Designed miniproteins, single chains. Designs and how they scored, part 52

Each design is a single chain, and the fold is of that chain. pLDDT is the mean over its residues in the fold that is shown.

## One batch from the design tools (miniprotein)

Design m1781
Fold by ESMFold2-Fast:
Structure m1781 (fold): chain A 100 residues (1-100)
Amino acid sequence: SMEEIKKEFYEFLLEKLDKLYEAIKKGDEEEVKKIVEEMVEKAKELNLSSEEFRELLTEAATEFTEKNPDISLEEAEKLREAIIEMLKKVEEIEEERKAK
């Protein structure tokens, strides 16, 4: 079902946000890039719209920040940059689908 798929994807986003945060803390730029690409590719595979992806990612990011109140300003800024990049990439994928 679509509801079950979205729930599984939400759990996937939470797990990936944890890994993304660890990569940011380590300054591992290659791992950050890889995680961003994995999250975008999963959204693409599930045929999520940019709007659906934005909603789920926003909810997951909110839950993540509530559970990680000790995040530094610098770390939060890097996480925000990664989120914006993911949203941009999914929007580009959706535009490509509309052109086909």
Scores: mean pLDDT 85

Design m1782
Fold by ESMFold2-Fast:
Structure m1782 (fold): chain A 89 residues (1-89)
Amino acid sequence: PEVQVQTQMEIVDGKRIGTATVVASDEAPFLVTFTFKVGDKEKTELAVVRNGTVSFSVEAPGDETLEMTAEARRFDQPVLASASGTVSN
């Protein structure tokens, strides 16, 4: 596939860590949207990837819910690949 998306959740030293990774194997660019929710806070990061890898990590306290979603698409096209993960108490 020309683009792949994955999410990984782990606990390190009592903290919740989420990592979203997008791998592209095409010269044409993909638009990537990362959305992170930690408790009541939401943050969105945007990236462009072509023939390479982009990843974002977010850290949350052990007593908060961590949600993450990553989506990859072409310009003005439907989402081609996505992944999401949630870690709760």
Scores: mean pLDDT 77

Design m1783
Fold by ESMFold2-Fast:
Structure m1783 (fold): chain A 140 residues (1-140)
Amino acid sequence: SYIQQLLEQRRQRQREFEQAIEDGDYKAIAEYLEKHAEEVRAELDFVASLVGQVSLRAGDLLGEAGRTLAEAYRIASKNAAAGDPRAPEKARRIYELEKRMRELVQQAIEAARRGDSQTALRLSEEILRISQEMLKIAQG
């Protein structure tokens, strides 16, 4: 029940963020992105610790991806807070790339679980590449 409540709270926050983008609610976009920067770094640091047990290099790349992604979200938050007319479009693009990245993160965890270090490394390189693309979108 507690875990189900946490998952529903996450889904509700995600729906509210999607609505804020559609409504052009710059304050709500900025607040979500700032909080999410800390959450995504913690999540990727945890995944890096798991994947790093199978491939140290893959773990290092995932840690770097987490730091890069957190910076992208902080910049995007500042853009929204400053009233940048491009901020809702940038937030939408970053959000869509994060959905793609989360699919690859799940695949990297599964590769690590079966001891497939080569697949874990390849997926970690792609995850870092997506995080760098998100950073470029945030920077303009």
Scores: mean pLDDT 88

Design m1784
Fold by ESMFold2-Fast:
Structure m1784 (fold): chain A 89 residues (1-89)
Amino acid sequence: MEEVARYVALRLRAIGLEIDADLILEDPSLEPERAERLARILRTEAELLLEAARRGEEPPSLREIAERLGISVATLRRMRREILAILTR
């Protein structure tokens, strides 16, 4: 049951991130290139969450997400704040 519970929790988080990515892409106030860049962050985290779920591992750290995206953790933190500000408008 533990493996199933972990899989479900991580999968639901991934689905939420994919929904958020679609909301970013549909935002008419964002330039297309900026929207695509921000949506990529959410989709990359979703992909890593699903990978972790399949392996029975803990969710990805910010360092792991930043490494997959080829950016610094500082850049990732800044972009995550931007995403939050957009989604909580």
Scores: mean pLDDT 84

Design m1785
Fold by ESMFold2-Fast:
Structure m1785 (fold): chain A 90 residues (1-90)
Amino acid sequence: EEKKKEELKKLAEEAIKRGQKLIEEGDYEAAVDLLDKFIKSYGKELEELKLYKELARLYRLLAEAAELAGDLELAKKYRKKAEELEAKAK
């Protein structure tokens, strides 16, 4: 259980790092795609393991990428999701 939690936390950190790099390089649509796919693949397991802080960071970064890509409605949706997850994190 602890090993699975640590591995998933590491995967989330790598996704965050990759997303941040894409944003820094101006590849906003690629950042949205990368982060959205990661959340679709691992989001449920992150939530089940109560990795709310990591999941919130992923949604926060996805919201930033979406806003920079010009999708303000999508950005607002993901920002709200990040705030809800941050409230669950201790």
Scores: mean pLDDT 86

Design m1786
Fold by ESMFold2-Fast:
Structure m1786 (fold): chain A 69 residues (1-69)
Amino acid sequence: MEQDQKNVEKTLEYLEKEDPELAKRFREIYEKNPEVAVSIARLFLDGMSLEDIKSMIDHVLDVLRRQAE
């Protein structure tokens, strides 16, 4: 729980420095589905490349926007 939040915070801090627009999209995912954001953060901290995480964020966000109530 607390570690999951810390992983999200670390990922977000890194993305805000590298790509602020990507950080904004990641925050939107976290607001819509925190579990998915936690999974993405874990993959990133486990060694997923920035290019792969960007692709994943864009794909996930499109799916979540379609599921918006």
Scores: mean pLDDT 80

Design m1787
Fold by ESMFold2-Fast:
Structure m1787 (fold): chain A 79 residues (1-79)
Amino acid sequence: MSQEDFDLDVELALLEIELAIAKNYIKRHGLTPEVKEWLEKLKKRVDELIARGRQLNVSPEILAAAEELKTEIEKLLKE
């Protein structure tokens, strides 16, 4: 694993933790306008990570995990 792979993998892990916190909030309080804004910002950060990862030619595993995270956020925003 390169330093760039490691740095993006750590960033992705932090985004996954943030999504887990948001999901827990939704279970307790529902999809409030504030949480919807949070999920939209989180999705933007994932999109930016995917774009950077593609430019840096990071491992396909990191990109696949980021795409899965994006899909999960999109599902939450629909329901």
Scores: mean pLDDT 85

Design m1788
Fold by ESMFold2-Fast:
Structure m1788 (fold): chain A 65 residues (1-65)
Amino acid sequence: SERERLELLGRAALYLMAEERLFGEENYAAAYERAVELAETDPELFRELAERGLPAAEAFRRELA
């Protein structure tokens, strides 16, 4: 579903940001664009990044709640 796709993209983006220690909306936008590109060019790597991003996504959800 579209919602599931957006969640995976967000998780992959958060992992990329955390890996590079880059935070903030501008850096998130850049990481998100890279996640979109990876989803199209390397779906297997994209899925791995999304899975690795789950802890970061959960941490951000807790901070924003």
Scores: mean pLDDT 72

Design m1789
Fold by ESMFold2-Fast:
Structure m1789 (fold): chain A 95 residues (1-95)
Amino acid sequence: MLGELRERLEAVLRAIHEGVPDEELAQLVGVPPGELSEETRQEIRRVALEGLRKASEALSEGQRNGDEEKGLKEAEEHLRKALEEIRRIVEKAIR
């Protein structure tokens, strides 16, 4: 689960960095295609970067405290929340 969520967020970041078409970005987050402004793309990038950062911090904290399972669960939750927020941003923007 964690690896799949991380790969999906990293794919979103790559898509924004490479300037992929709006329809391709929408497909990555599982929403219908629509026009996405540069402002919306930058907001998606911000959410993805913050999610990945929080996940890395949770993993490091779990490893440092000897509670690797807790770190993994917290990291997975941060990645899930980031993906859900990105989906909401895109869905709202194309409405």
Scores: mean pLDDT 76

Design m1790
Fold by ESMFold2-Fast:
Structure m1790 (fold): chain A 94 residues (1-94)
Amino acid sequence: MEKEIEELYKKFQELVKKGIEADERLRAGDPEAAVEYVKLSIELVKLLNPDLTREQLERIADAIIEDLRKRYGLTPEQVERLRAAAREKIAELE
């Protein structure tokens, strides 16, 4: 239990750090950073909630993508690309 919590926390810190770096790049105008941000966010959500089903992860991914669309004014083409990346990441996890 204690060792498992320590390993979980280290992985959490790694994903959070990468997520912050991706968000900084996205705010600087790097559109590829949005893809990495979505993938890292999905991985982090699954890490903290291992019992989430594929369908639940897809719904969470859609919410993340919609938030990014509103915040950064993403085009329909960019949104579809993020959805494709999210589906690939979810398939890797489950």
Scores: mean pLDDT 81

Design m1791
Fold by ESMFold2-Fast:
Parts: C-alpha cells; structure tokens; sequence
Structure m1791 (fold): chain A 68 residues (1-68)
C-alpha cells in the first residue's frame, strides 16, 4: 500500500513547478483521479501511465508528465 497523502503532495508540488498555470486545475484533477485509482487497488505503474496519458492530452510534454 502506498502512502497516498505523501505521493499526492509530491505530485501537486511538481505540477505547480512544471505545468503551465492555465492547465494546473486540470492537472490537479488528473492527480486526484490517479489517487482514487490507487485507493481502489490499482497498481502504481498503471496509475502513472494514466497520469502521463492525461497530461499529454492536456498539452503537457512527456518529459514534464514523467517528472510528476
């Protein structure tokens, strides 16, 4: 089981640093959805794939999505 609070805090911090301000709300929603997936028993690798895919759909670069 992953410490979801610490993981979420880290991801939010990285999003604030790397994601354009106009996309931050959408990025936060993607992170929140991924936390819900992890809480539902999804593995961390699948949740990260979801985050990367959704952030790329929002126009965030793959490099930035990987960093989050």
Amino acid sequence: MVELTELQERMIRKAKELVPKDKLDAAFQVIENAMTMLAGGMDIETAYEYIKRKLRELGVSEEVAEEI
Scores: mean pLDDT 77

Design m1792
Fold by ESMFold2-Fast:
Structure m1792 (fold): chain A 76 residues (1-76)
Amino acid sequence: SAAASAAAAGLQRVADALEPALAALDPASREVARRELRALADAVEQMVADGASIAEIEAHLAREAAAIQARIAALA
């Protein structure tokens, strides 16, 4: 579906943007950050299953990416 494609592309962009920061973390902190990214992927997959629009998925990804980025900065 178009929503599933948008979700996959958005999740990949978030992962790519955060990759250098994740690589710089110690293993324990990186595991915490990876769990947050996994939770985001699960939430977005559920949104697609529930029939969320592309706009809703993109808005959620933008909000959660900002929150995860702040969390990663706090772990570093």
Scores: mean pLDDT 85

Design m1793
Fold by ESMFold2-Fast:
Structure m1793 (fold): chain A 86 residues (1-86)
Amino acid sequence: RQEELDRLLDEAYDLLTTAAIGEAALKGDNAQKDMDRIAEAGGPRHRELAQQVLALSADREALIAARDEALARGRELLARAQALAA
């Protein structure tokens, strides 16, 4: 149960981080600086997620779809983690 909870929280965190980077990229304000800050704080894992999101920045529709999917899945996993913690 604890291992499942930790896995769900880690996966939810990755997805919500991806969604946040996508949101910053869509705003066009400081997206690169926000990515650099996240990569500096989170290390290689966050850097990989940021690179995946920015690869979509040339296609606004693909970036919106990726952000929405990541946000929805992240929220789903977070809800499952909350249910396990209860």
Scores: mean pLDDT 71

Design m1794
Fold by ESMFold2-Fast:
Structure m1794 (fold): chain A 82 residues (1-82)
Amino acid sequence: MKLSVDELIRRVNELIEEIYEKTKTLPEDVRKKFEDKVAKVWIYYKSLADYYLSQGKTDEAVKVLEEMIRELEKIKEEIDSL
């Protein structure tokens, strides 16, 4: 069953929160690098998803949000390996 846009947005917010919690114990320069990576993912994918939603292109927005989740999970895995 396909995840709804609302469920995908909730998962994005949960992943960002988890990443920020994990970075609290890292040196400031390392923390800023990961925060910058998250910000770049947010700016690109969220803006694109919002654009597709504004055009009624829900299926395209879902694909963009799923890709955003994959990119955030990669960042989380990188932090978990430290």
Scores: mean pLDDT 84

Design m1795
Fold by ESMFold2-Fast:
Structure m1795 (fold): chain A 95 residues (1-95)
Amino acid sequence: MAEEYEKILKALSEFSQKLREIRDKYLAGEITLEEAEKEVKDFLESLLKKYGPYVLRQVKVILEQELENARKAGDEELAEFYERVIKIIDELLKK
C-alpha cells in the first residue's frame, strides 16, 4: 500500500544517508572497520525497531548489489565494508 511504500522509502533514505556518512569516515581513515561496523549495527538496530525486519531485507538486497559493483570495480576496501554490513543484517534478522 502507498503508506507502507512511503515508510520503506523513508527508511531506505535514512539508511543511505547514514551508511554514506559512516563509509566516508572509514574510507578517510577517521575510524577503523570495527568502529564503522559498530556504528552501522547501532543504526540498523534502530531501523529494525522503527520499521521492522522487512526494511532490513530490502537494505540487504541493495547492499548485495553494491558489494557486487565494488568487487567488479576492484575496490577491496569498499567490498569488505559492504560484506561486514551484510553480515550484521543477517545476524539481526536471525533474532
Scores: mean pLDDT 82

Design m1796
Fold by ESMFold2-Fast:
Structure m1796 (fold): chain A 70 residues (1-70)
Amino acid sequence: SMEEKVKKAVEEAIEKLKARDYEGLQDLMRKLMLEGTPESVKVAQAVGEALRAAVRDKDLEKALEILKKV
């Protein structure tokens, strides 16, 4: 159950990243932080790191790698 929820959140984040849907990624990050479980917070932190890599550093490969390591 919890592993399945983490997997789906990561898959959703990867799809949004590939689509360059950065607003959707920020929304997902906020939603996961509001859920407040250790697992959801861990995914939210990875999404935040991936957003920095993709937007600030222009490194989409690194952003994708960050999400895959969750």
Scores: mean pLDDT 85

Design m1797
Fold by ESMFold2-Fast:
Structure m1797 (fold): chain A 69 residues (1-69)
Amino acid sequence: SMAALAEELAAELGLPVARVRAAMTALAPLVDGELTDAQVDEIAARLGLPRATVRRVHEALRAAVASRL
């Protein structure tokens, strides 16, 4: 489930679940493809997260969406 994914990512990244859910919401419209460096930079700046964290949440969302098909 998406709730379980948020909890798993929060534990992995050392972030509150609410912060991970905010990142998941921001990245949900972008799950159909790879993030550009410009998209990573914009989202990282907007959410106050490291670029590596943005990339990791995006990778996990893509994997979760793929597993539903």
Scores: mean pLDDT 85

Design m1798
Fold by ESMFold2-Fast:
Structure m1798 (fold): chain A 100 residues (1-100)
Amino acid sequence: GPILEAAQAALEAAKLALEYGKKGDVLSAVGHTLRAIGSGLDAEALAKKSGNKEILQAVQELTDYSIKAALYALQGDFEKAEEYLKKAEKALKKLEELLK
């Protein structure tokens, strides 16, 4: 559904920010970071409209970790970026269970 699609888009954008960051393509990494932020905010807006507080909390957790991963990638801190990506992936699995 739309919440899961937006949340997945935020995580995929964060992964691309790290990929392009590691390649030294800062402009592409910035573009993907902005997409991670935008998709995360879309997921949060949809979760708020759902009225389900557990879904909103899971989306906020996923969004926060995805944005942190992308921002650390932009800073060249690839170890922290990968750490937050793993946390974001776990948050996505939790969100998928809540949306069943």
Scores: mean pLDDT 90

Design m1799
Fold by ESMFold2-Fast:
Structure m1799 (fold): chain A 81 residues (1-81)
Amino acid sequence: SNEDKLLQVEIELHELKTNPPKTKEELLHFLDKLLEMFADDEELVKKLQEIKEQLLNGTPIEELVPKVQEALEEKAKELRE
């Protein structure tokens, strides 16, 4: 349900804010977890895959963690409306 999905988005968003990934490997693991968890959400998958591609191409994690946060916050807002 959208309520169950919203709860999961909010849990992952809270984890990202309280225990942010500190290495490329940690962020890659987090992105892969989100991609598996939200595999049925085409828009979110596309955004997360783009961030993963940027990470694999050497973009600093300091630029990418805020983008992951934004994608999850936008999804939470969508599910609340």
Scores: mean pLDDT 88

Design m1800
Fold by ESMFold2-Fast:
Structure m1800 (fold): chain A 59 residues (1-59)
Amino acid sequence: MSKEEVEKGLKEVELMFKQFLKLMEENKDKIHSLDAEQLSQLFNEAYERAQEEIKREAA
């Protein structure tokens, strides 16, 4: 695996984590009632938000 691929992967993980924390804060009022399916949905949304941020930076 190239150094560039590793650096890209780390950046994606960092952005995904950042977006996930934002989503958790946005949903703080209902966080205690979220089931596994709803948590998976939030994780997928965080991933999509991170990908959009990466695309915006690449443009």
Scores: mean pLDDT 76

Design m1801
Fold by ESMFold2-Fast:
Structure m1801 (fold): chain A 76 residues (1-76)
Amino acid sequence: GGMVRSLAGTMITVLGQLDKEGAEYALKMREVDDILGMTYGAEMAHEVLLNPDEKKRKELIKKIGEEGEKKAKELL
C-alpha cells in the first residue's frame, strides 16, 4: 500500500543523495517499478533497499532488472 510506497520513495531519494552510484540505483528502481507495477515494484524496492546483505542486494537488483527488461519487451 501507500505507506510502503512512501517509505520506498524516501529511501530512493536518500540513496540518490549519496553519490552518482546511488542516483543510478534509484533511477533503476524507478524504471523497474514503472514496468512491473507500483505495488510489486514498491515491494521489491523496499526489500532491496532494506536488505543488509550486499551480495543479496546485487542479486535481487540483477533479477529485477532482468524481469523488467523481459516485461518491457512483452509490452513493446
Scores: mean pLDDT 53

Design m1802
Fold by ESMFold2-Fast:
Structure m1802 (fold): chain A 91 residues (1-91)
Amino acid sequence: MSETHKKLVELALEFAKLSEGVKVSDEIVDKLTLALLDPNASPKEIVDALVDYAKEVGNKEAIEALKENLLKIPEVKEYAEEAVKELEKVL
């Protein structure tokens, strides 16, 4: 697993802790889980799955933290800017 992949896994786990108890669809959970467990998943696939998960959760505080942390990972910067715009649509 790449260092970028590890950072995205850690970010996803932190987001999940902040959104504990929120019911998310099995399709969205499966998509994120598969992306996080696949060592060949691209950073874009992981970011896209995480954004879909965050949008369904709808927790404003958790989404703001996710936006800030995505922008701090330079390896996903090109996807982070698009992800931030998508997350802002539900804020």
Scores: mean pLDDT 79

Design m1803
Fold by ESMFold2-Fast:
Structure m1803 (fold): chain A 91 residues (1-91)
Amino acid sequence: LQSQLDTALANLERQAAYTGRYFDPERLAALVEGVRADRANQAALLDELAATMQEVAAEARKRIDELADALGAAEMGATYAQQARDLLLSL
């Protein structure tokens, strides 16, 4: 469990860096300590951590989709520019 939580924290930090969003390290550390210290609330804290991971993953996916769309638009623009140059040179 401890190694799995440590891995989850590392993965969350990496995803936050890729999305350009800051993750609150103090809140996340408090949740990990809560899981370790209070067995009565352990399941709820693990559920919150899992939900946070899913939220970060969904946001990262959305950002990747937006960047993919922007890339496609830029590549299409480059293609149109090349076609225009070719036409101009044929005159």
Scores: mean pLDDT 64

Design m1804
Fold by ESMFold2-Fast:
Structure m1804 (fold): chain A 108 residues (1-108)
Amino acid sequence: DLRRGLEEAARELRRIAELTGSEGLAQAADLLLEAGRSGDRDLAKQAAMIALGEIRRAARAASPRAAAIADEYGKRAKEMQQKGASAVELVRLLAEGARDVARELEAA
């Protein structure tokens, strides 16, 4: 369920944006929702990779522990992409990573 995964990831990105003040994360969340509306799987993959990059940037500015979590998910996403992972698989990883980063930031 690609659209639901994109909507879930966008919610977690907006939570991180609120915690960090990152405008890049807010823009990445909008791009994920656009990919969900269009049904474009290639756009969904691109949006997921952009979102992971923005999570890493925001996390590095806010918390060393959150940055380490974001870096691990970023590495896994690149490995999955190199192995030909589907849009659904990449979006699922993004949603999991965003949730873990948000929880670490809220715990600080």
Scores: mean pLDDT 88

Design m1805
Fold by ESMFold2-Fast:
Structure m1805 (fold): chain A 79 residues (1-79)
Amino acid sequence: TVYDVTLPAAMKAASSLYTGRAVGLSDEQRLNAASVHMTPTGSKRRREIAERLLPRVRASPPTPDTAVRLAEEEARRRA
């Protein structure tokens, strides 16, 4: 399903954004880091997911649980 395909990408993007926040990277650096781990098609998809998640990551505590919840919400939104 679209959910099953999107969830792993969303989880990786959310984790990368929180890692970048923890080490003090700028928003653009965090988006770039979240986007580069896949094939070109996957990188575009992860960039889109990361751009939607970035404002929510800024507002949320930087815990693994929040990364999982944000990723699940994004995957459900696309399903």
Scores: mean pLDDT 65

Design m1806
Fold by ESMFold2-Fast:
Structure m1806 (fold): chain A 89 residues (1-89)
Amino acid sequence: MKITVKATKLSDTEWKVEVYVDGKLVGEGILPDGGSLTVTLPNGYKVHVTKHGDQIGVAVLDPQGNVVGTGTISGLKVGESGEVTFEVP
């Protein structure tokens, strides 16, 4: 399956995060500094998203909790969006 994490910088302190699986929105939230969002997928995979300063970190975990992919979104101006994509079984 294809996992896409999209982040939009709303302000200097808050980012909107959207998690898609095969083009379908499965989770979203607004993250303040130090905030996190975890989306559990039907196959037991998890997408963990964290905001640290002006950066979004993404980790994809398998059903056993092993990290199988990581990505970062940074350098966005207010109103800009970025995304990272992962392929998993």
Scores: mean pLDDT 84

Design m1807
Fold by ESMFold2-Fast:
Formats: C-alpha cells, sequence, structure tokens
Structure m1807 (fold): chain A 76 residues (1-76)
C-alpha cells in the first residue's frame, strides 16, 4: 500500500487542531499553502505568540524560513 495520502494527512491534522482549540483552548494558526498572504499571517501569528502549524502541502523552504523567524523572536 502507498503511504498515507496528503489529503488524509491534512484531514488528520485538521482534526487534531480542532481538538487542541476546543479541548485545550490553545490559539492555533494553520498554514495550508505557501502564498504571500499565508506567510504574512504566519509571521503575524508568531509575533503574537500563537502556535503555527504547517499543512503537508506547504513548501519546506518556506516552513524552514518561518521557523527561523520563530527562533529569532524567541532569542530577542
Amino acid sequence: SPPVSEEERRKKLEEEIREVREKLGLEVVVIEASTPEAIEEARRAIEEGQVVVFGPAVDVAVARELNALFEERLAA
């Protein structure tokens, strides 16, 4: 059998995020695509102290750049 599809991974991720928001009350922002608007939303969320989660379709280079920004904010 092939590995779990990206669609199935996304659905599971959405379910886990829903549970985190509803049961734990944590602020979570999901970035599903590497668009300029999604990148800006992720940067704003990181600056506001929210949890950012990347969907399986997000470009790895973009996710890495945003993670570097998060680390920079933690160091400041």
Scores: mean pLDDT 68

Design m1808
Fold by ESMFold2-Fast:
Structure m1808 (fold): chain A 78 residues (1-78)
Amino acid sequence: SEEFIDELLEKLKKAGINVSRDILEFLVKYRSKDFAKKVVDYIIEKKLNSEQAEIVLLYVALGLSLDTAFEIAKKETA
């Protein structure tokens, strides 16, 4: 729902992370609300920046594991 997406975006914003609503909506549609929350928590715990967060969200929405998506984000932003 829109309310759930707004809550996730606010949680990221409080951690200094800005991502597109569309990527987060795509993740929720392709996986689940519970998994989207887990990914957001992971992004905050790993202290990713906005660019890295968007890469992680995109790749996990496409079916990659969190650890694999994180390694790709690090490599692409090095």
Scores: mean pLDDT 85

Design m1809
Fold by ESMFold2-Fast:
Structure m1809 (fold): chain A 85 residues (1-85)
Amino acid sequence: MDGEEQLEEAERALKEGNYRKAGELAIKAGQLYAKRGDIEGANKAGKLAVEAGLKDPDPSVGAGLAIAGIGVSIEAALKTGGKPA
């Protein structure tokens, strides 16, 4: 499945308090959703990565996860935006 397994694993890791793993899996899910042009899926994954980053006690890891989550949302938008005209 294109990102669905990674997103499910990320949600489970977040519930277990493994914020780093949750963020990393959410970023991978977001990248897979972005590759297929799924803006909604990429945004869902990006939001989960940001949530994991905010809960992580390491602020450098948290900042990286938040930035990467935003990046996958932008990538999906660029792929589905097409020609503006």
Scores: mean pLDDT 73

Design m1810
Fold by ESMFold2-Fast:
Order: structure tokens, then C-alpha cells, then sequence
Structure m1810 (fold): chain A 114 residues (1-114)
């Protein structure tokens, strides 16, 4: 069995991989301005840091998948409200899709930890 610290590193690596994929999607979207891309990338960096903290808490407290999903959904809602203050409705929809993808990836990985 993996030691706790090794599990934390694996989670961080998985989140960083999902973050890199989300950033690539932002950078390749021709509908976004360079300024919008920079702002979305910064927000994705902050989300990844906060998501890592939530997943570490889930591991430490042996949360169910449903409990983890509930906490990640609360985090996502917080970030969507921040997006609505600075971005168009279409940019918010796009960013929401990226956050959903990251959340789904995290939950899928968490299921493998059993």
C-alpha cells in the first residue's frame, strides 16, 4: 500500500495534468482575447490549488465519492460566481465546462484510490 505522502503527490500530479489540459484548451480557443486567456489561466491555477486542498482533506477524512463531489461542486460554484463578475455569458459557459472536466477527472482518480 502507498504511504499517505505518496498518495498526496499522485493527487497533485493528476490535478496538474488536468490543469495543463484545461490551459491548453483556453490557449487554443480563437473566441477568447489574449487578456481573457490570461485571466482564465490565472483562475484555473487558483482552482487547481483549492481543489488539491479539498482532495487532501477527502483523503485524510476518508470521504465518500458523494462527499468529495459535494465539496468540489461548492468550490466550482464559488469560481463560477467570480467568473460572472468579469466575463461574458459564453466565456462563463466555456470556463464552467473546463471546471466540470477537472472535477470529473479528480473524482475518477479518487475512485482508483479505494
Amino acid sequence: SAKREAIYRSVEQQINTALAEAKARVESDPRLSEEEKKKLIKLLDKYADDALKVVIQAIDNNWSIDELNAQLSKLQAKYIEELKKEFSEEAVKFATTLLEGMKDGIISFYKLLE
Scores: mean pLDDT 87

Design m1811
Fold by ESMFold2-Fast:
Structure m1811 (fold): chain A 87 residues (1-87)
Amino acid sequence: MEEEAIERGEEISKIPDEEERIRKSAEVAVEYFEKQKDYVLAEYVRLAEELLLKLLKAKTEEEKQKLLEEFKPKLEKLKAEYEKQKA
């Protein structure tokens, strides 16, 4: 599994399409964290993927700012939960 994860990571880094890179990177990370039973990090990656994909499609600075304001508190909440479990 470790060697497969490294190989998949290298393949993903070579993908020229940023949207496909984001989707594939998130897929690998979610699979990895779920296998480790780290569901908080898996959920964080899913939210980060959604935000990054929406940011790529945003045409204006206003749209980007609204997306950041919407997703930032959700991502910070998951980050806080992860740090709380780690402490």
Scores: mean pLDDT 76

Design m1812
Fold by ESMFold2-Fast:
Structure m1812 (fold): chain A 77 residues (1-77)
Amino acid sequence: SMEELEKEMKELIEEAKKKLSPEAQKALEAFEEGLSEVSSEYDTTAALTAFTLDLLNKLKIAPELAKKLQELLEKLK
């Protein structure tokens, strides 16, 4: 279900936050705050998941977690 997919995305984003530097965490939090004024909760979670995936890929950390985030985003199509 969409609710299960959203829950999995949120759990993986929290795992990613634990692996990010304080500076990268702050960037993710700033992005999340910006989304809260313009998007529904589901749209916000999907956008935050995509941003987290991009951040992990650019920093080259947690490739296994990045793969899981990519697979969840593909299920939204």
Scores: mean pLDDT 78

Design m1813
Fold by ESMFold2-Fast:
Structure m1813 (fold): chain A 58 residues (1-58)
Amino acid sequence: MSQTKQSLQKEVDDAPQVVKDLTQKEKQSSGSKKASYATARDIVQVGADISKELLEKM
């Protein structure tokens, strides 16, 4: 229980920095690699939203 809550909170707290890092990598990349970083950023954002929703239920 508490371990799961801590894990979810860390994901929510870390997400803005991870998104920022992926955005920077996207700007420094081209072609398919740029698209891959954009996709990874979107996945992190969705994951953070899900984690926030779960925290609200705890």
Scores: mean pLDDT 79

Design m1814
Fold by ESMFold2-Fast:
Structure m1814 (fold): chain A 91 residues (1-91)
Amino acid sequence: HHMEELRKKAEELEKKAQEAEKNGDPISAARFYLELAEVYKELGDYQKALEAYDRAIRFFEEAKKLYPDNPYIDELIERARKLKEEVEKQL
């Protein structure tokens, strides 16, 4: 049950992230990819988690170009990189 819920959540988050990309909303896209990475990590799919973290970081970096004075974006990039590193240590 719980693993099926996580898989459905991953599918929903991927669709939301793709829609945010399509709408030109890099902050929302990054947030959805970050949450997607956490779901893949919980599922034990570390490769997909790393890919999702990379997408999250990319979109946060894109958001920083649009909002250079927003300090929370830098904090989110640092958080995503740290979470990615923790997954890499498990491989």
Scores: mean pLDDT 87

